# Ledger of designs, part 46: designed miniproteins, single chains, continued (4)

Each design is a single chain, and the fold is of that chain. pLDDT is the mean over its residues in the fold that is shown.

## One batch from the design tools (miniprotein)

Design m13566
Fold by ESMFold2-Fast:
Structure m13566 (fold): chain A 100 residues (1-100)
Amino acid sequence: SDEELEEAIENFERLLAEMGLSQEVIDAVREAALEMSKRHSAEDVIKVLSLLLLETFRLLGGEPSFLSEEATAAIRRALATGDVADFLRALELILEELKK
């Protein structure tokens, strides 16, 4: 539901801030999630955001990703650029892996 999605986004914004990510990056993740929600269910977007949070934590800690090299590279690019389009690409790739 839209209410569950908004609550999840607010929780993810708080967790990303606690991880030391910039407000620019946090805002880009929010905008990418909202764009993704126009094409996918709230449940799918929430699952993808949960994986993005976990993988971001792993990558910042120097731990190996459980995702493909393509998805991992997309996440690294999005974190480096802070671009909404780069985060949207990363979220869509994470969803493709979850659906396989």
Scores: mean pLDDT 83

Design m13567
Fold by ESMFold2-Fast:
Structure m13567 (fold): chain A 74 residues (1-74)
Amino acid sequence: MLSVDELLARLRELVPWLSDEFVEGIRAALSKPKEQVELAAQALLSLLSTVPTLSPEQMAEIRALLEELIAQTA
């Protein structure tokens, strides 16, 4: 079972320039009801699509992690 902290730690490894405020914003959003989590995940995936240093494999991993978190949200 993935924690929000594990996801955020992985994101910082892949995108070390993410601001602390952005990371905290995502953490807060991911702790909300499913609809809010889905919106936060969509916003994050949109942001990640603009990052030139992320490989398609890394993006697929992050997408899978977000899908797992959404699935765990009631």
Scores: mean pLDDT 69

Design m13568
Fold by ESMFold2-Fast:
Structure m13568 (fold): chain A 71 residues (1-71)
Amino acid sequence: MPVPLLTPAEARAAYTTVRALLENPGARFSVREIAELAGVPQSPASRALGVLERLGVVSRDRSTGLYSLAP
């Protein structure tokens, strides 16, 4: 699957995710929490997190759906 350039909302969600994890490396965030922090809808936040997971920046706990820094 191609990795397209992020939309402004997706870029904001991606930046917010990276920033939050750099401030709290042990923290885990849901799509909803990232959407609320970034001030974007859940759909662009979900897409941004999917791109970050694909790039190896974050990993998702499949049981909880929470995202954390990739190992």
Scores: mean pLDDT 78

Design m13569
Fold by ESMFold2-Fast:
Structure m13569 (fold): chain A 67 residues (1-67)
Amino acid sequence: SREEVLALMREMVREQAAQFGASQEEVDAALAQIEPLIDAAKAANPSLTDEDLARALEEQRRLAAER
């Protein structure tokens, strides 16, 4: 679902922010860009589902954890 995709992206942003010591203001700014990016991706590929996005994000998170 869109909520699941948002939750995954927000968690990834928080993980990166913690790693690099980002401020709450920087985190909030990054979080504000998530929905526009999802909407732009779907506009570019109307066949792209929330499930496709969630799977892609889970795979990226898994690959990041391997390094």
Scores: mean pLDDT 76

Design m13570
Fold by ESMFold2-Fast:
Structure m13570 (fold): chain A 75 residues (1-75)
Amino acid sequence: MDKEKAKKTTDELVDLFNILGMPKIAKVFRKARKKGLSEDELKKLFKKAMELLNQGYSEDEVAKKLEKEVKKILK
């Protein structure tokens, strides 16, 4: 597990979601990295976020679903 790559990926994703006006989703990515998700797991989480947004879920619903996914990955 490369902590520097995970940090860089997280920072890029946080910046992206903040620019898009989705700070709650950005916060989920910050928490996921602090909990020890790898770069690959963070990329999968990003793909999940984009899929849910494309399905018409609100930011609040997406953030909540992503928090459940993070808990599942950590078990």
Scores: mean pLDDT 80

Design m13571
Fold by ESMFold2-Fast:
Structure m13571 (fold): chain A 116 residues (1-116)
Amino acid sequence: LTREQEEQLIKDLKSSNEEVQENALNTLLNSPKATAASKLAAVVAGLKSNNENIVKTAANYLLTTKDFTPEQKVYLIKVLAKNKDKDLARKTLEELLKKEKDEAVKQAAKEALEKL
């Protein structure tokens, strides 16, 4: 992945074409050379999507990744909680609470679940 390709993929995350957005998300999350900042942008865009498969891909990355700081995870939890699919948001937040060790991230997930 070149820097120019990574910059184009970040732009593609804002595409109105769901196939372009999904390709950008999958490419950034699966590229070892993609920066943590680019992967964060990809997960943010994915969690805001109206496409169930895109949201699930982003949510699964949030649940399984070691690439994000506790502060970044707290931000992503707030983004996820705003998604229209409240059942998917709830299920993801409950899974996160089972796996998470950081107390600030756990607290953010609990607060998000109470507001759903």
Scores: mean pLDDT 87

Design m13572
Fold by ESMFold2-Fast:
Structure m13572 (fold): chain A 120 residues (1-120)
Amino acid sequence: SSLKEAEELLKRVSELISKLKNIIEEIQSQAKENGYTKITEEMKKLLQEFERIAGEALKLLGTLLDDEQVREELERRFNLEFTRALIAIDHQNAQELVNALNSLLDTLESQREQAESKLE
């Protein structure tokens, strides 16, 4: 059924969000270890993995929300916050990188809750 398929997609989004939380925690841990003084090559690799997983979550959320305007707004917000993360890397600002990624995570969690509400 379409409801069962939506529930399975919502579960997959939740699993991806959990992975994103783990990546942010690892970046924050590495930032804390260097006193927030630099962005390491390992942090950049973690950001690439974050982008890949967040992109997967965004695509699944778009399918669940089934609203073109909501999907376009979510993609625009994602791109804005991800650009903030890239600027933080250029400026070697590990704290702002963590802040930008947490803002992205909050956006994805909010949209997951919106999608879950639509199933009730």
Scores: mean pLDDT 84

Design m13573
Fold by ESMFold2-Fast:
Structure m13573 (fold): chain A 81 residues (1-81)
Amino acid sequence: EEIKEILRQLYAIYAGTTDELPEGLGPAAAEVVITLLKKHIKGEVISDEELDAMLEKAGLTPEERELVRKIYEHIVKGKKE
């Protein structure tokens, strides 16, 4: 449920309808997720290795990396339920 709401807000940011970031998402983690969302919308496939490299380059903590991975899983699957 929470992840679906985060995705809805991120899609709205990408569409330019809002500039409000989801609560609990830090700026660096949010930037990575928005980049992943843009790539997904363009139909680009991201490998697990590419995702790991992006997270490592961004300097995210293990907790932030786990959250971004979960959000990206929901982006690819469209919904969890």
Scores: mean pLDDT 70

Design m13574
Fold by ESMFold2-Fast:
Structure m13574 (fold): chain A 78 residues (1-78)
Amino acid sequence: DALLAEPGIQELLTLPGIDAELAVRLATELGITDLGRLAFTPVEELARLPGIDLERARRLREAALELSMEPLREAMSK
């Protein structure tokens, strides 16, 4: 599966609660192909996906935001 081999999709798979099926749905239904897109997607859009409630959507978005911001936090601290 070429989509699951993409670097951004591989990063999504590192998040707790994201399996291959959810990663494919994020990419195909919402166009979310990396951590940055997931972090900046409204929780209400994520909650439109089957099996995702607002609580799960918030946790996924917060985890993606933290991971996507780690390199920037380190650079800004120097």
Scores: mean pLDDT 73

Design m13575
Fold by ESMFold2-Fast:
Structure m13575 (fold): chain A 58 residues (1-58)
Amino acid sequence: DEEEQRRREELERHQRVVDLARENERRYGPAWRATVESAERERREFLARVEGERERAR
């Protein structure tokens, strides 16, 4: 399913953004905490949307 592959790529992109933000927080300090929290929230919202669509498709 091309749509499913596209969603996996989007999830990987979100994960990379979160990982980078976390690494920046570790190295450059707490100013990055809000960025980490924002990135984590966006990733969770994306995952919730994908899960919801899968559950509704059943």
Scores: mean pLDDT 79

Design m13576
Fold by ESMFold2-Fast:
Structure m13576 (fold): chain A 80 residues (1-80)
Amino acid sequence: SPLGEQAKQRLEQALDEAQRLVDDPTSSLEEIRRAIDRALEALGEVQRIADETGDPDLEAAVRAAVERLGEIFDRLAARE
């Protein structure tokens, strides 16, 4: 659905932002946390649409986003 595609694009943009901030040594922990929060909000929107529509592409996007968020959390933990 067009709504689902827009939600998926917002999620991808939020994940890209969070990843860039985690990979940038000048980024503050607060900036990274805010970007992760935005990605989690976007993930929630995609999950809601997936649950309502049963769209397998959105379900796949949710699974991929969960794995990518896990990688971002691992990178954040390694920034010590």
Scores: mean pLDDT 87

Design m13577
Fold by ESMFold2-Fast:
Structure m13577 (fold): chain A 74 residues (1-74)
Amino acid sequence: GEEELEEAMREAQEVADEGVAAGNIGAAMNGGVGVLAGAVFAAVGEPEEGARLARENAEKGRETLETGVTKKEK
């Protein structure tokens, strides 16, 4: 329920924070979108959908961080 949503949003926020620290805007944006989607869907009573979207965006951001698809490592 809500706990799963909070966990997924935390993962998305960690990806956003790592993206900012690495100067990887793509990862930062994906993580941020994940957190925002989680919060919005929780507010409209769909925390399960929010958790799924937060997880998907966190995974995309994490892949971008790992592979440097959006930006090179500094």
Scores: mean pLDDT 76

Design m13578
Fold by ESMFold2-Fast:
Structure m13578 (fold): chain A 68 residues (1-68)
Amino acid sequence: SAEEVLEELAERLREALRELGLSEADIDTYVAIFRQEARRLLEEGRISVEEVREMAERAIRDLRKKLG
């Protein structure tokens, strides 16, 4: 389901942000924003589950490039 994919991607984002040394509060904030935005786009029918996965992968790469 879309919710299962969102949870998997949220967990992957949490691990990436921990590797980069963010606080748990900052990780929670970032993940909450990602989940809210992805859910909104899915509900509007503007994005597929596969596109949400791509969005998360791009976010992780960008974070590693900017903060790593």
Scores: mean pLDDT 80

Design m13579
Fold by ESMFold2-Fast:
Structure m13579 (fold): chain A 70 residues (1-70)
Amino acid sequence: SDEELEALFRWFDRDRDGVISRAEMERVLGVEDTPETPASLRELIDAADRDGDGVLDWEEFRALYRRLLS
């Protein structure tokens, strides 16, 4: 649910700046630079980082999760 996603986002956003780093998101999702990591999964994460600043706000985080569930 959105409530569970918001709680997860807040857990990563410990300093309350309203964003989490893309690297932290990749680590949580088990996405790493290995030969087994699909390029399509990288593209989904890149698309979720809509403003390309290397951090994910709440809306970008939520969009990524929705894509992974579809």
Scores: mean pLDDT 63

Design m13580
Fold by ESMFold2-Fast:
Structure m13580 (fold): chain A 68 residues (1-68)
Amino acid sequence: SEMEELKEKAKEATQEALKTEDNPRTQRILKKALENDDLGFQATQAFAKGRISPEEVRKYYEELLKKG
């Protein structure tokens, strides 16, 4: 369904972001997002209206690390 497609797309974007990410802190949060469905769903919700790309996923998690 539509939600499953968005979840899979976010997962793929997160995997691609992880492949090119050199910051250890960002790598850890991306790995946790891949292992934790709730974090993955939060990412898909944030990108529901737009494009889910490796760059956007990275930026989203970097902002989360900055805030808490």
Scores: mean pLDDT 64

Design m13581
Fold by ESMFold2-Fast:
Structure m13581 (fold): chain A 84 residues (1-84)
Amino acid sequence: SLSPEEFEVEVLTALGLIYLAIGNYLYSQGRYDDAAKAYEKAIELFREALELARKHGVSPDLIAEIERLLKEAEKNYKEAKEKA
């Protein structure tokens, strides 16, 4: 069963994924300022998930996946800002 801390990490990661998807959609529509705002929220959520995951010794595989998602969101944010 999931600990409360593991559940929080999963919820934060899921919310980050939703904002990353929103950002990708807005970017595809040429809405670069709105895409950047969505990516910024994804970055914040992934950073919070990563910090919590590291503090509570969550699976290394999950930590690595959150790190990958954070890097993707940061790259996409930079690209959106350059297009804005």
Scores: mean pLDDT 90

Design m13582
Fold by ESMFold2-Fast:
Structure m13582 (fold): chain A 65 residues (1-65)
Amino acid sequence: SEEERRAEEGARHARGLLRGLARANVESGGKYRSKLLEAAREGSRTLPRLREVAEEVLREYERAL
């Protein structure tokens, strides 16, 4: 549906910004992980799938350690 396409597009745009935050979190030793996920959960009310994208990006950077 059109709603699904818009949600997917928003998730793709958010992913770029979340990569920077996920990298900073890893560089800090995971210090901001809980706050990032909480903010993503709240943001998912406006940007569907934001929580899933945040979890994926965090895991991606955590695996690269």
Scores: mean pLDDT 70

Design m13583
Fold by ESMFold2-Fast:
Structure m13583 (fold): chain A 58 residues (1-58)
Amino acid sequence: GKAKEIIVKKDGSLYVVGEDGRVARVLSINPDGTAVARDLETGEVVTYDITNAKVKYE
């Protein structure tokens, strides 16, 4: 899916907020502008397009 936001936590962990409102913990960021992340509700590993995501710092 497409990411709306990337949240950078004070502990250095990264979270993606999808355009659908889903939140996932970032596991890795790829050079092609995608992030592999684990959904916080389902535990499913999903890939997000982060190319146009807004970066937010905690």
Scores: mean pLDDT 85

Design m13584
Fold by ESMFold2-Fast:
Order: sequence, then structure tokens, then C-alpha cells
Structure m13584 (fold): chain A 67 residues (1-67)
Amino acid sequence: MVAEGQEFEEVGVAIIGEKDGEIHVLVVARRKGSDDLYVGTGSGKTLEEAIAEAMKNLATSLFASAA
């Protein structure tokens, strides 16, 4: 597969909010040498869990678009 982490020029993480003990985050990544922007959202009881879920959703979006 193409577009592994080493091929990303910019990666950003933003906390969207926290509700009912769950942290919601947005992860945005820009591909190196491209203006393509990929977005993943996730939630979890910890920041690490929320980021992990967002990264998983980001990866799913990346692999779904590689056709």
C-alpha cells in the first residue's frame, strides 16, 4: 500500500470536545508532495484512545481512496 506515515508532510491533531467522559478528536494529514487532505475523527475515554481511533479512521479513509 502507498501513503505510509513517512510520506506525510503535515499532521495535525485537534480536540473537538469532551462529553460524558469521552474525548473527541480530529486528525488531519497532508500527503508529501500533494495538497490532498485526509481527515479522521475518533473518541475515547483517554486522549490516546481518541487519537488511536481517529488515526484508524484516517487510515481507513486513505486505503478506501487508493483505487
Scores: mean pLDDT 70

Design m13585
Fold by ESMFold2-Fast:
Structure m13585 (fold): chain A 70 residues (1-70)
Amino acid sequence: MVEERRRRLEEEFRRLEEERQDFEENVLPRILGSPRYSLEQKQQIAQKPQQELEEFRRRRQAELERLREL
């Protein structure tokens, strides 16, 4: 059971990283190159995927710590 939980967390993290990488490679350059977005909007759009990844990393760390204490 514990190993299955860890495996699911790793799979979720990998999927999130893949989505972030696709966003950074294919979406973000198009947004940054677009004159339709203000500098502030571009900054907010660029920060969101990183904030979500950091939040997930923090949650994953907490879950792994809980699994270690068991």
Scores: mean pLDDT 73

Design m13586
Fold by ESMFold2-Fast:
Structure m13586 (fold): chain A 93 residues (1-93)
Amino acid sequence: SMHMTPEELKYKEALLKVQRKAAEAYEAIENNDKEKLEEVKKEMIEELKLPEELVEELIEALKELLESPEEKKEEAEKRLAEILEEMAEEMVK
């Protein structure tokens, strides 16, 4: 029930957009759908105006999360969260 500032709202909307794209990329990687993965990467670069290097960093983090043993999942999830926050910050600059 807390009132959000317009700046906080923009950041939250950006974060939700990158989280959604990350989920789509994760599903594509899990399903070995290379065509869908390239489509999602292109949308993040062209539609969300994210740097290609940052999008590639996200894809590597998602692959690491999928390949990580259970004891390293928490570390991989934390790294993914940091990348998503950086992406949202880039979108609102």
Scores: mean pLDDT 85

Design m13587
Fold by ESMFold2-Fast:
Structure m13587 (fold): chain A 97 residues (1-97)
Amino acid sequence: GSIREALEYLGEALRYLEKGDLEKAIKALQKALSVTSNPEVQEHLQKAIEYLKKGDKKGALEHIKEAGMELLKIAPKEDIPLAIGVILRAIGLLFDL
């Protein structure tokens, strides 16, 4: 469903951020934004995109983490492991900065 697709795009964004590819990370976040209708998720994704356009990886990662946490609240049981994985990876990348 759309929640799984959003989480998969967040995972792609985090993978690109780990590699330092900010442009591809932004594109992945824009795809995540396009498949979600949840206003809180949309707000965090828009802020993450804005921070990456400014080169602020820390600000972006904090908002990707928050988007993952909001998706976790509404995720079906089968998507919970993916949501947890996204959140933990965002936290891990925050500590690597």
Scores: mean pLDDT 91

Design m13588
Fold by ESMFold2-Fast:
Structure m13588 (fold): chain A 60 residues (1-60)
Amino acid sequence: TAALIAAIKAAISAATGISAATIDSLTDTQIALLAVLLGQQGKLSAALKAAAEKLLAALN
C-alpha cells in the first residue's frame, strides 16, 4: 500500500498544485478522501479513484 499511497499523493499534487510537504502532513485517510473527491470531479483517473475508494474502505 505504500506505493499506492505515494502514487495517490503525486496525483493529488499534480491535480491541485498543493506542495508535497503539505500532502505529506496529511493522514492516509485524508489522502484517500481527497483522492476520492478529486476523482468524483474528474481530476484523477478512474483507476486512482477506485484504488482510493478501496483504501478508504480498508482504513474505516
Scores: mean pLDDT 79

Design m13589
Fold by ESMFold2-Fast:
Structure m13589 (fold): chain A 55 residues (1-55)
Amino acid sequence: SESELLERMKELTEEAQKKFQEKVKTLDKFSDIKAVSEKIRAELFAEWKKLAEEA
């Protein structure tokens, strides 16, 4: 169901956000923060796509 899909997407998003915060708390360069953000976002999008294709 759409509700089940949205719930799992939310869980993946929260996990990705937590991972981002853990990694950036020791970073001082904006370019490093951007690189980490892009990588985590790409990984999250790939997980969403996999989840949607299984729905």
Scores: mean pLDDT 81

Design m13590
Fold by ESMFold2-Fast:
Structure m13590 (fold): chain A 87 residues (1-87)
Amino acid sequence: SEEEKIEVAREAAAEAAEALRERAEEAQAAGDQEELDRLAYEIGYRAARAVIERAGLEAARLLAEALREGGDLAGARGAEEAIREAE
């Protein structure tokens, strides 16, 4: 179901963000926008890879859409790259 795919996407995104949390906090404190964009990309990429494994390509595309709609363009690019690699 779409609800199930959305839940898998949320869990994967949260896991990826937690793994990079310390680096994101350091970059934010330093005002390092380039590093923040790089980390957002990596979070999106890791999350999409996990979503593909757990729920398939359609679920990963929903994640990429949600990231773009939320204004996380770097995260959306990362997710889209993982989707491209899996196709």
Scores: mean pLDDT 86

Design m13591
Fold by ESMFold2-Fast:
Structure m13591 (fold): chain A 88 residues (1-88)
Amino acid sequence: VEELIEEAKKNLEKARQAAEAGDNETAVSYVDKAIEIAEQLAKEGHYKEAAEIFRDAARVYGLLEPSVETANRATAIGLRAVGLEVEA
């Protein structure tokens, strides 16, 4: 579990750096990797850890170049985080 959480955090850090640099595609790629790890953690019952990763992923999406697509994705990711926190 620690290895998965560490990998997700590293992906989110890389995503944040890419988003701040204006590299939308690289940021999305790293966020998607972190979300895959969060979904695995949720499947294993680690809802609190998964929720934190989804919440941070939504924040990274908020740093991306504004568009309807990125806004909708950020909202969906944020709602997933809230749902996981309720299960925790």
Scores: mean pLDDT 77

Design m13592
Fold by ESMFold2-Fast:
Structure m13592 (fold): chain A 71 residues (1-71)
Amino acid sequence: EVTEEQIRRIAERAGVSPEQARRVLEALRAMGKTASTPLSRAELEEIARAAGVSVEQAERVIVAANALGVL
């Protein structure tokens, strides 16, 4: 499980709220993907829509999670 502290660090690095970061990671997990998995544009758009963020914000959250070794 992703901890609240990990979510906060990801959010800070990505420039989004902790709730937005959590929703992006939940959407990624629901699709059976990890932060280190290469995503298609369509997959990234689906994650952004599910999380209620922009595609750019979703991408930054995933990059931050991968850099921090989360999911």
Scores: mean pLDDT 80

Design m13593
Fold by ESMFold2-Fast:
Structure m13593 (fold): chain A 77 residues (1-77)
Amino acid sequence: SAMEEELRKKVDETVKEMLEELLKSNSEREALEKTLEAIQSYLKYMETKSSTLTPEQKVVVEELKRKIEELKEILEK
């Protein structure tokens, strides 16, 4: 649906803006690692509730999982 596409785009844009802001200072690497751990814990919790999530919530969770993989690559280099 158009609403799902808009939600995906908004999550993508928001994460990119946050990442750009955090990466402007190399000293923020530790903050990025802590943020990544917190988001991963939240996503793990949401996955335990996957059968009760709305279609829109499932889209957001999947998009966040993709963004977590991007952040992982940045932290591992």
Scores: mean pLDDT 69

Design m13594
Fold by ESMFold2-Fast:
Formats: sequence, C-alpha cells, structure tokens
Structure m13594 (fold): chain A 62 residues (1-62)
Amino acid sequence: AEEIVRDAKELLEKYNGDIVKAAKELSKKYGIDLSTASRIVLAVHAGNEELALKIAEEAKKK
C-alpha cells in the first residue's frame, strides 16, 4: 500500500499535477480501477497521505 502512495506522488510530480495522467498510469501499473487510482492521486494532491494509504489498502484487500 505504501508503494502505491509513493508512486502516486512520483507520477503526480512527473506529470506536473495532471491527476488524470497520474491516475491512468497508477491504475495500469497496479491493476486497480481508474476510479480508485484517481481517488488515491487526488488524496495525495490534497496532501492527505493517510487517506491515500487507506484507499490503497482497501484496493489491495478487495
């Protein structure tokens, strides 16, 4: 779960805050739904790493 949040931060920086591009690449890399990946990226963008981690953990559990 922590690796997903770390990669979300790196992708968001790589794409200069483009949430859609970061979410699509995160979704493809980890096999998670685009909607879930978007929520993780949005939480990271908002500075809420705790929420991002919780969403990532739930995605791995399901």
Scores: mean pLDDT 80

Design m13595
Fold by ESMFold2-Fast:
Structure m13595 (fold): chain A 70 residues (1-70)
Amino acid sequence: SGFDELKEKVKKLIKEHEKLGAGKTFIDSMEKKLKEAKTEQQLQDLKDILEEDINGGTLKAMMLHMKKIA
């Protein structure tokens, strides 16, 4: 299903951020949001935030996105 596919993509993105040195608090927050996600839209929002950071976002931009969806 689209939900399961998006969930796996988000898991991979979280692991990639962890490998790139993202802090434990950020990783724990993203894993919590992934665990609590019940809709494809919630997973898509997480994917978009994580991809934006990897593709040239600054740490500050990532922190602002986390604050906006908290």
Scores: mean pLDDT 73

Design m13596
Fold by ESMFold2-Fast:
Structure m13596 (fold): chain A 61 residues (1-61)
Amino acid sequence: LSAAERQALILAAASIKLGTATYEDALAFLRGQGIETTREELRAFAEANAEEVARMAAELA
């Protein structure tokens, strides 16, 4: 996973955590970045990277 792809996944997960994006919106954003993933994979990524997702959500709030 590239740094850019990882950052896009963190941003998508953070936006869902804040309630500013749905899973559908997040997956569409990620497809636009060339990242093909599922709702389940994005959720698993968010759980594995919870601290970084929380930090990004705080920065966006």
Scores: mean pLDDT 84

Design m13597
Fold by ESMFold2-Fast:
Structure m13597 (fold): chain A 90 residues (1-90)
Amino acid sequence: GAVAAGARAAADGARAAAEGAESGDVARAAGGAIAAIGGAVHAELTGPEDPGARRAARGAREAARGAAEGDAERARRGAEEAERGAREAA
């Protein structure tokens, strides 16, 4: 469904942002962060009360922020949270 798709997009973007931050690949980190924020917005608009979608969106925003700040550990924690949320989303 749309909620699950948004949450999955958020988690996939968050993973790319975290991988880019860890490897120092600025283009991958930036692209992942943009995708993570887009997925988070989609998840919030389609499933505002879905706990999995809300978790995925929060994790994705944390991963994007970590990547933007060069904090690979923060980006990784955000990506892990986004993945948990995506697995729970309807």
Scores: mean pLDDT 87

Design m13598
Fold by ESMFold2-Fast:
Structure m13598 (fold): chain A 80 residues (1-80)
Amino acid sequence: SLEEQIRADRERIERLRARIEAIKAQVAASTDRRERILLEAELSVIMMELYELKKNSEDPELKEEADELIDEIQAFLNAV
């Protein structure tokens, strides 16, 4: 159902949010440049997944939440 799809998409956003925070913490704790590059690449993959969710969703709240997370990732990558 449409309600089930919206719920699944929102759960996916929350999992991606948790993963973003985990990666940020790992980058902050890392002393290895190569490890940081791989973690930053993972954030880029998550950002692509958020763009896909935004493109395919008709839920305006989900689109706004995806945009906020994309902006957060971009800001983090620009700072690191």
Scores: mean pLDDT 85

Design m13599
Fold by ESMFold2-Fast:
Structure m13599 (fold): chain A 63 residues (1-63)
Amino acid sequence: GLRDELLRINESSPTSGIAASKIAQLLLSKGLSVEEAKELINSLDGLSEVTKVLAISIIESKL
């Protein structure tokens, strides 16, 4: 599912910045609202706080 894909992106990415960028682009491609994307990102226990903050910031800057 989408959650498993986000966690795989995080685990396969060499930095939090790269993980955040890929996660943000995927969620934007799915047409999620800012609120939906924030809830999904924050619900994932496998993501660091840095990755969560960066991904949310990217989404907010484009939505």
Scores: mean pLDDT 82

Design m13600
Fold by ESMFold2-Fast:
Structure m13600 (fold): chain A 84 residues (1-84)
Amino acid sequence: AFRERLLEQARAAGRAEARAIYAETGDLAVVRQAVADRRAALAAIIQQARDQNSPLSDFGLLLLQAYVDGYAEGAREIEAEVAA
């Protein structure tokens, strides 16, 4: 449905962005740092939501999680390609 489509698009966007960074830089360390930075930002948002007693199942949070997961997937794919 509509929500599932948005989550898939967010994941695809993250994956594409990770691959684009590698295509521009040729540096896997830059991609790994980009994943780490996004994971840290998401963790900070989750912590803020907890501190404010906000629902963690908010759709916006799910979109951010899907985007970050997509970034990590892109990085993993690049690592596998470089290792081959």
Scores: mean pLDDT 81

Design m13601
Fold by ESMFold2-Fast:
Structure m13601 (fold): chain A 77 residues (1-77)
Amino acid sequence: MNDILSEAAREVAGDVSPETLNQAVSLSIKGYEEGASPEEVRRRVEALLLAAGVDPATARAVAERFARAVEEAKKAE
């Protein structure tokens, strides 16, 4: 799980700050542990990024990448 989310963060590292990426990773892990759907994780991460001042197009793309990572982690169970 953490490795999959770390790869997602690495792929988008140029788009947002390291601090914001760490928050997105933590939020995705928490969502996964709570049984949230990939779509719910996408929504939460997108909201976090928008609140951090990330532009809407980048926020959507990054949130979709983290949602895919959570989907991959659930499939690996």
Scores: mean pLDDT 79

Design m13602
Fold by ESMFold2-Fast:
Structure m13602 (fold): chain A 92 residues (1-92)
Amino acid sequence: SSATIEKYLELYKELKELLKKSEEEAEKYALEKAYEVSGIKAESLEEAIKKLKEEIEKAKKEGDKEKFKKYTEGLLYAGLPLALKEEEERKK
Protein backbone atom coordinates (compact mmCIF):
# COMPACT_ATOMS: atom_id res chain seq x y z
CA SER A 1 0.00 0.00 0.00
CA SER A 2 1.14 3.57 -0.65
CA ALA A 3 2.08 5.90 2.21
CA THR A 4 -0.77 8.19 1.07
CA ILE A 5 -3.40 5.44 1.59
CA GLU A 6 -1.96 4.59 5.03
CA LYS A 7 -2.02 8.31 5.98
CA TYR A 8 -5.71 8.67 4.99
CA LEU A 9 -6.71 5.45 6.82
CA GLU A 10 -5.05 6.75 10.01
CA LEU A 11 -6.81 10.13 9.55
CA TYR A 12 -10.16 8.33 9.10
CA LYS A 13 -9.58 6.37 12.34
CA GLU A 14 -8.52 9.48 14.32
CA LEU A 15 -11.47 11.61 13.08
CA LYS A 16 -13.96 8.80 13.78
CA GLU A 17 -12.75 8.61 17.41
CA LEU A 18 -12.75 12.43 17.80
CA LEU A 19 -16.33 12.67 16.46
CA LYS A 20 -17.48 10.31 19.26
CA LYS A 21 -16.05 12.77 21.86
CA SER A 22 -16.42 16.21 20.24
CA GLU A 23 -17.64 17.32 16.80
CA GLU A 24 -15.82 20.67 17.30
CA GLU A 25 -12.49 18.92 18.06
CA ALA A 26 -12.85 16.74 14.95
CA GLU A 27 -13.53 19.82 12.79
CA LYS A 28 -10.55 21.69 14.32
CA TYR A 29 -8.26 18.70 13.67
CA ALA A 30 -9.44 18.41 10.04
CA LEU A 31 -8.97 22.18 9.44
CA GLU A 32 -5.42 21.99 10.86
CA LYS A 33 -4.53 18.99 8.64
CA ALA A 34 -6.05 20.70 5.57
CA TYR A 35 -3.96 23.80 6.36
CA GLU A 36 -0.74 21.77 6.83
CA VAL A 37 -1.19 20.14 3.40
CA SER A 38 -2.63 23.07 1.37
CA GLY A 39 -1.70 26.31 3.18
CA ILE A 40 -5.40 27.30 3.12
CA LYS A 41 -6.68 28.81 6.40
CA ALA A 42 -10.42 28.81 7.14
CA GLU A 43 -12.76 29.33 10.10
CA SER A 44 -15.05 26.41 9.11
CA LEU A 45 -15.02 23.20 7.05
CA GLU A 46 -17.49 24.76 4.58
CA GLU A 47 -15.19 27.78 4.04
CA ALA A 48 -12.14 25.50 3.63
CA ILE A 49 -13.98 23.33 1.07
CA LYS A 50 -15.07 26.42 -0.91
CA LYS A 51 -11.56 27.94 -0.96
CA LEU A 52 -9.92 24.61 -1.83
CA LYS A 53 -12.35 23.99 -4.73
CA GLU A 54 -11.57 27.49 -6.09
CA GLU A 55 -7.80 26.83 -5.86
CA ILE A 56 -8.21 23.39 -7.54
CA GLU A 57 -10.00 25.05 -10.49
CA LYS A 58 -7.19 27.66 -10.77
CA ALA A 59 -4.53 24.91 -10.66
CA LYS A 60 -6.37 23.02 -13.45
CA LYS A 61 -6.42 26.16 -15.66
CA GLU A 62 -2.71 26.82 -14.97
CA GLY A 63 -1.71 23.14 -15.49
CA ASP A 64 0.02 23.17 -12.07
CA LYS A 65 0.06 19.49 -11.08
CA GLU A 66 1.72 20.09 -7.68
CA LYS A 67 -0.86 22.73 -6.64
CA PHE A 68 -3.66 20.47 -7.92
CA LYS A 69 -2.39 17.57 -5.76
CA LYS A 70 -1.84 19.82 -2.70
CA TYR A 71 -5.33 21.38 -2.83
CA THR A 72 -7.04 18.05 -3.63
CA GLU A 73 -5.40 16.51 -0.53
CA GLY A 74 -6.56 19.52 1.52
CA LEU A 75 -10.11 19.06 0.21
CA LEU A 76 -10.06 15.38 1.29
CA TYR A 77 -9.04 16.40 4.84
CA ALA A 78 -11.66 19.18 5.09
CA GLY A 79 -14.41 17.00 3.57
CA LEU A 80 -13.86 13.84 5.63
CA PRO A 81 -15.57 15.02 8.89
CA LEU A 82 -18.71 16.03 6.96
CA ALA A 83 -18.77 12.62 5.22
CA LEU A 84 -18.35 10.84 8.60
CA LYS A 85 -21.19 12.90 10.15
CA GLU A 86 -23.46 11.95 7.22
CA GLU A 87 -22.62 8.24 7.77
CA GLU A 88 -23.45 8.46 11.51
CA GLU A 89 -26.78 10.26 10.82
CA ARG A 90 -27.76 7.42 8.44
CA LYS A 91 -27.25 4.92 11.31
CA LYS A 92 -29.82 6.70 13.51
Scores: mean pLDDT 77

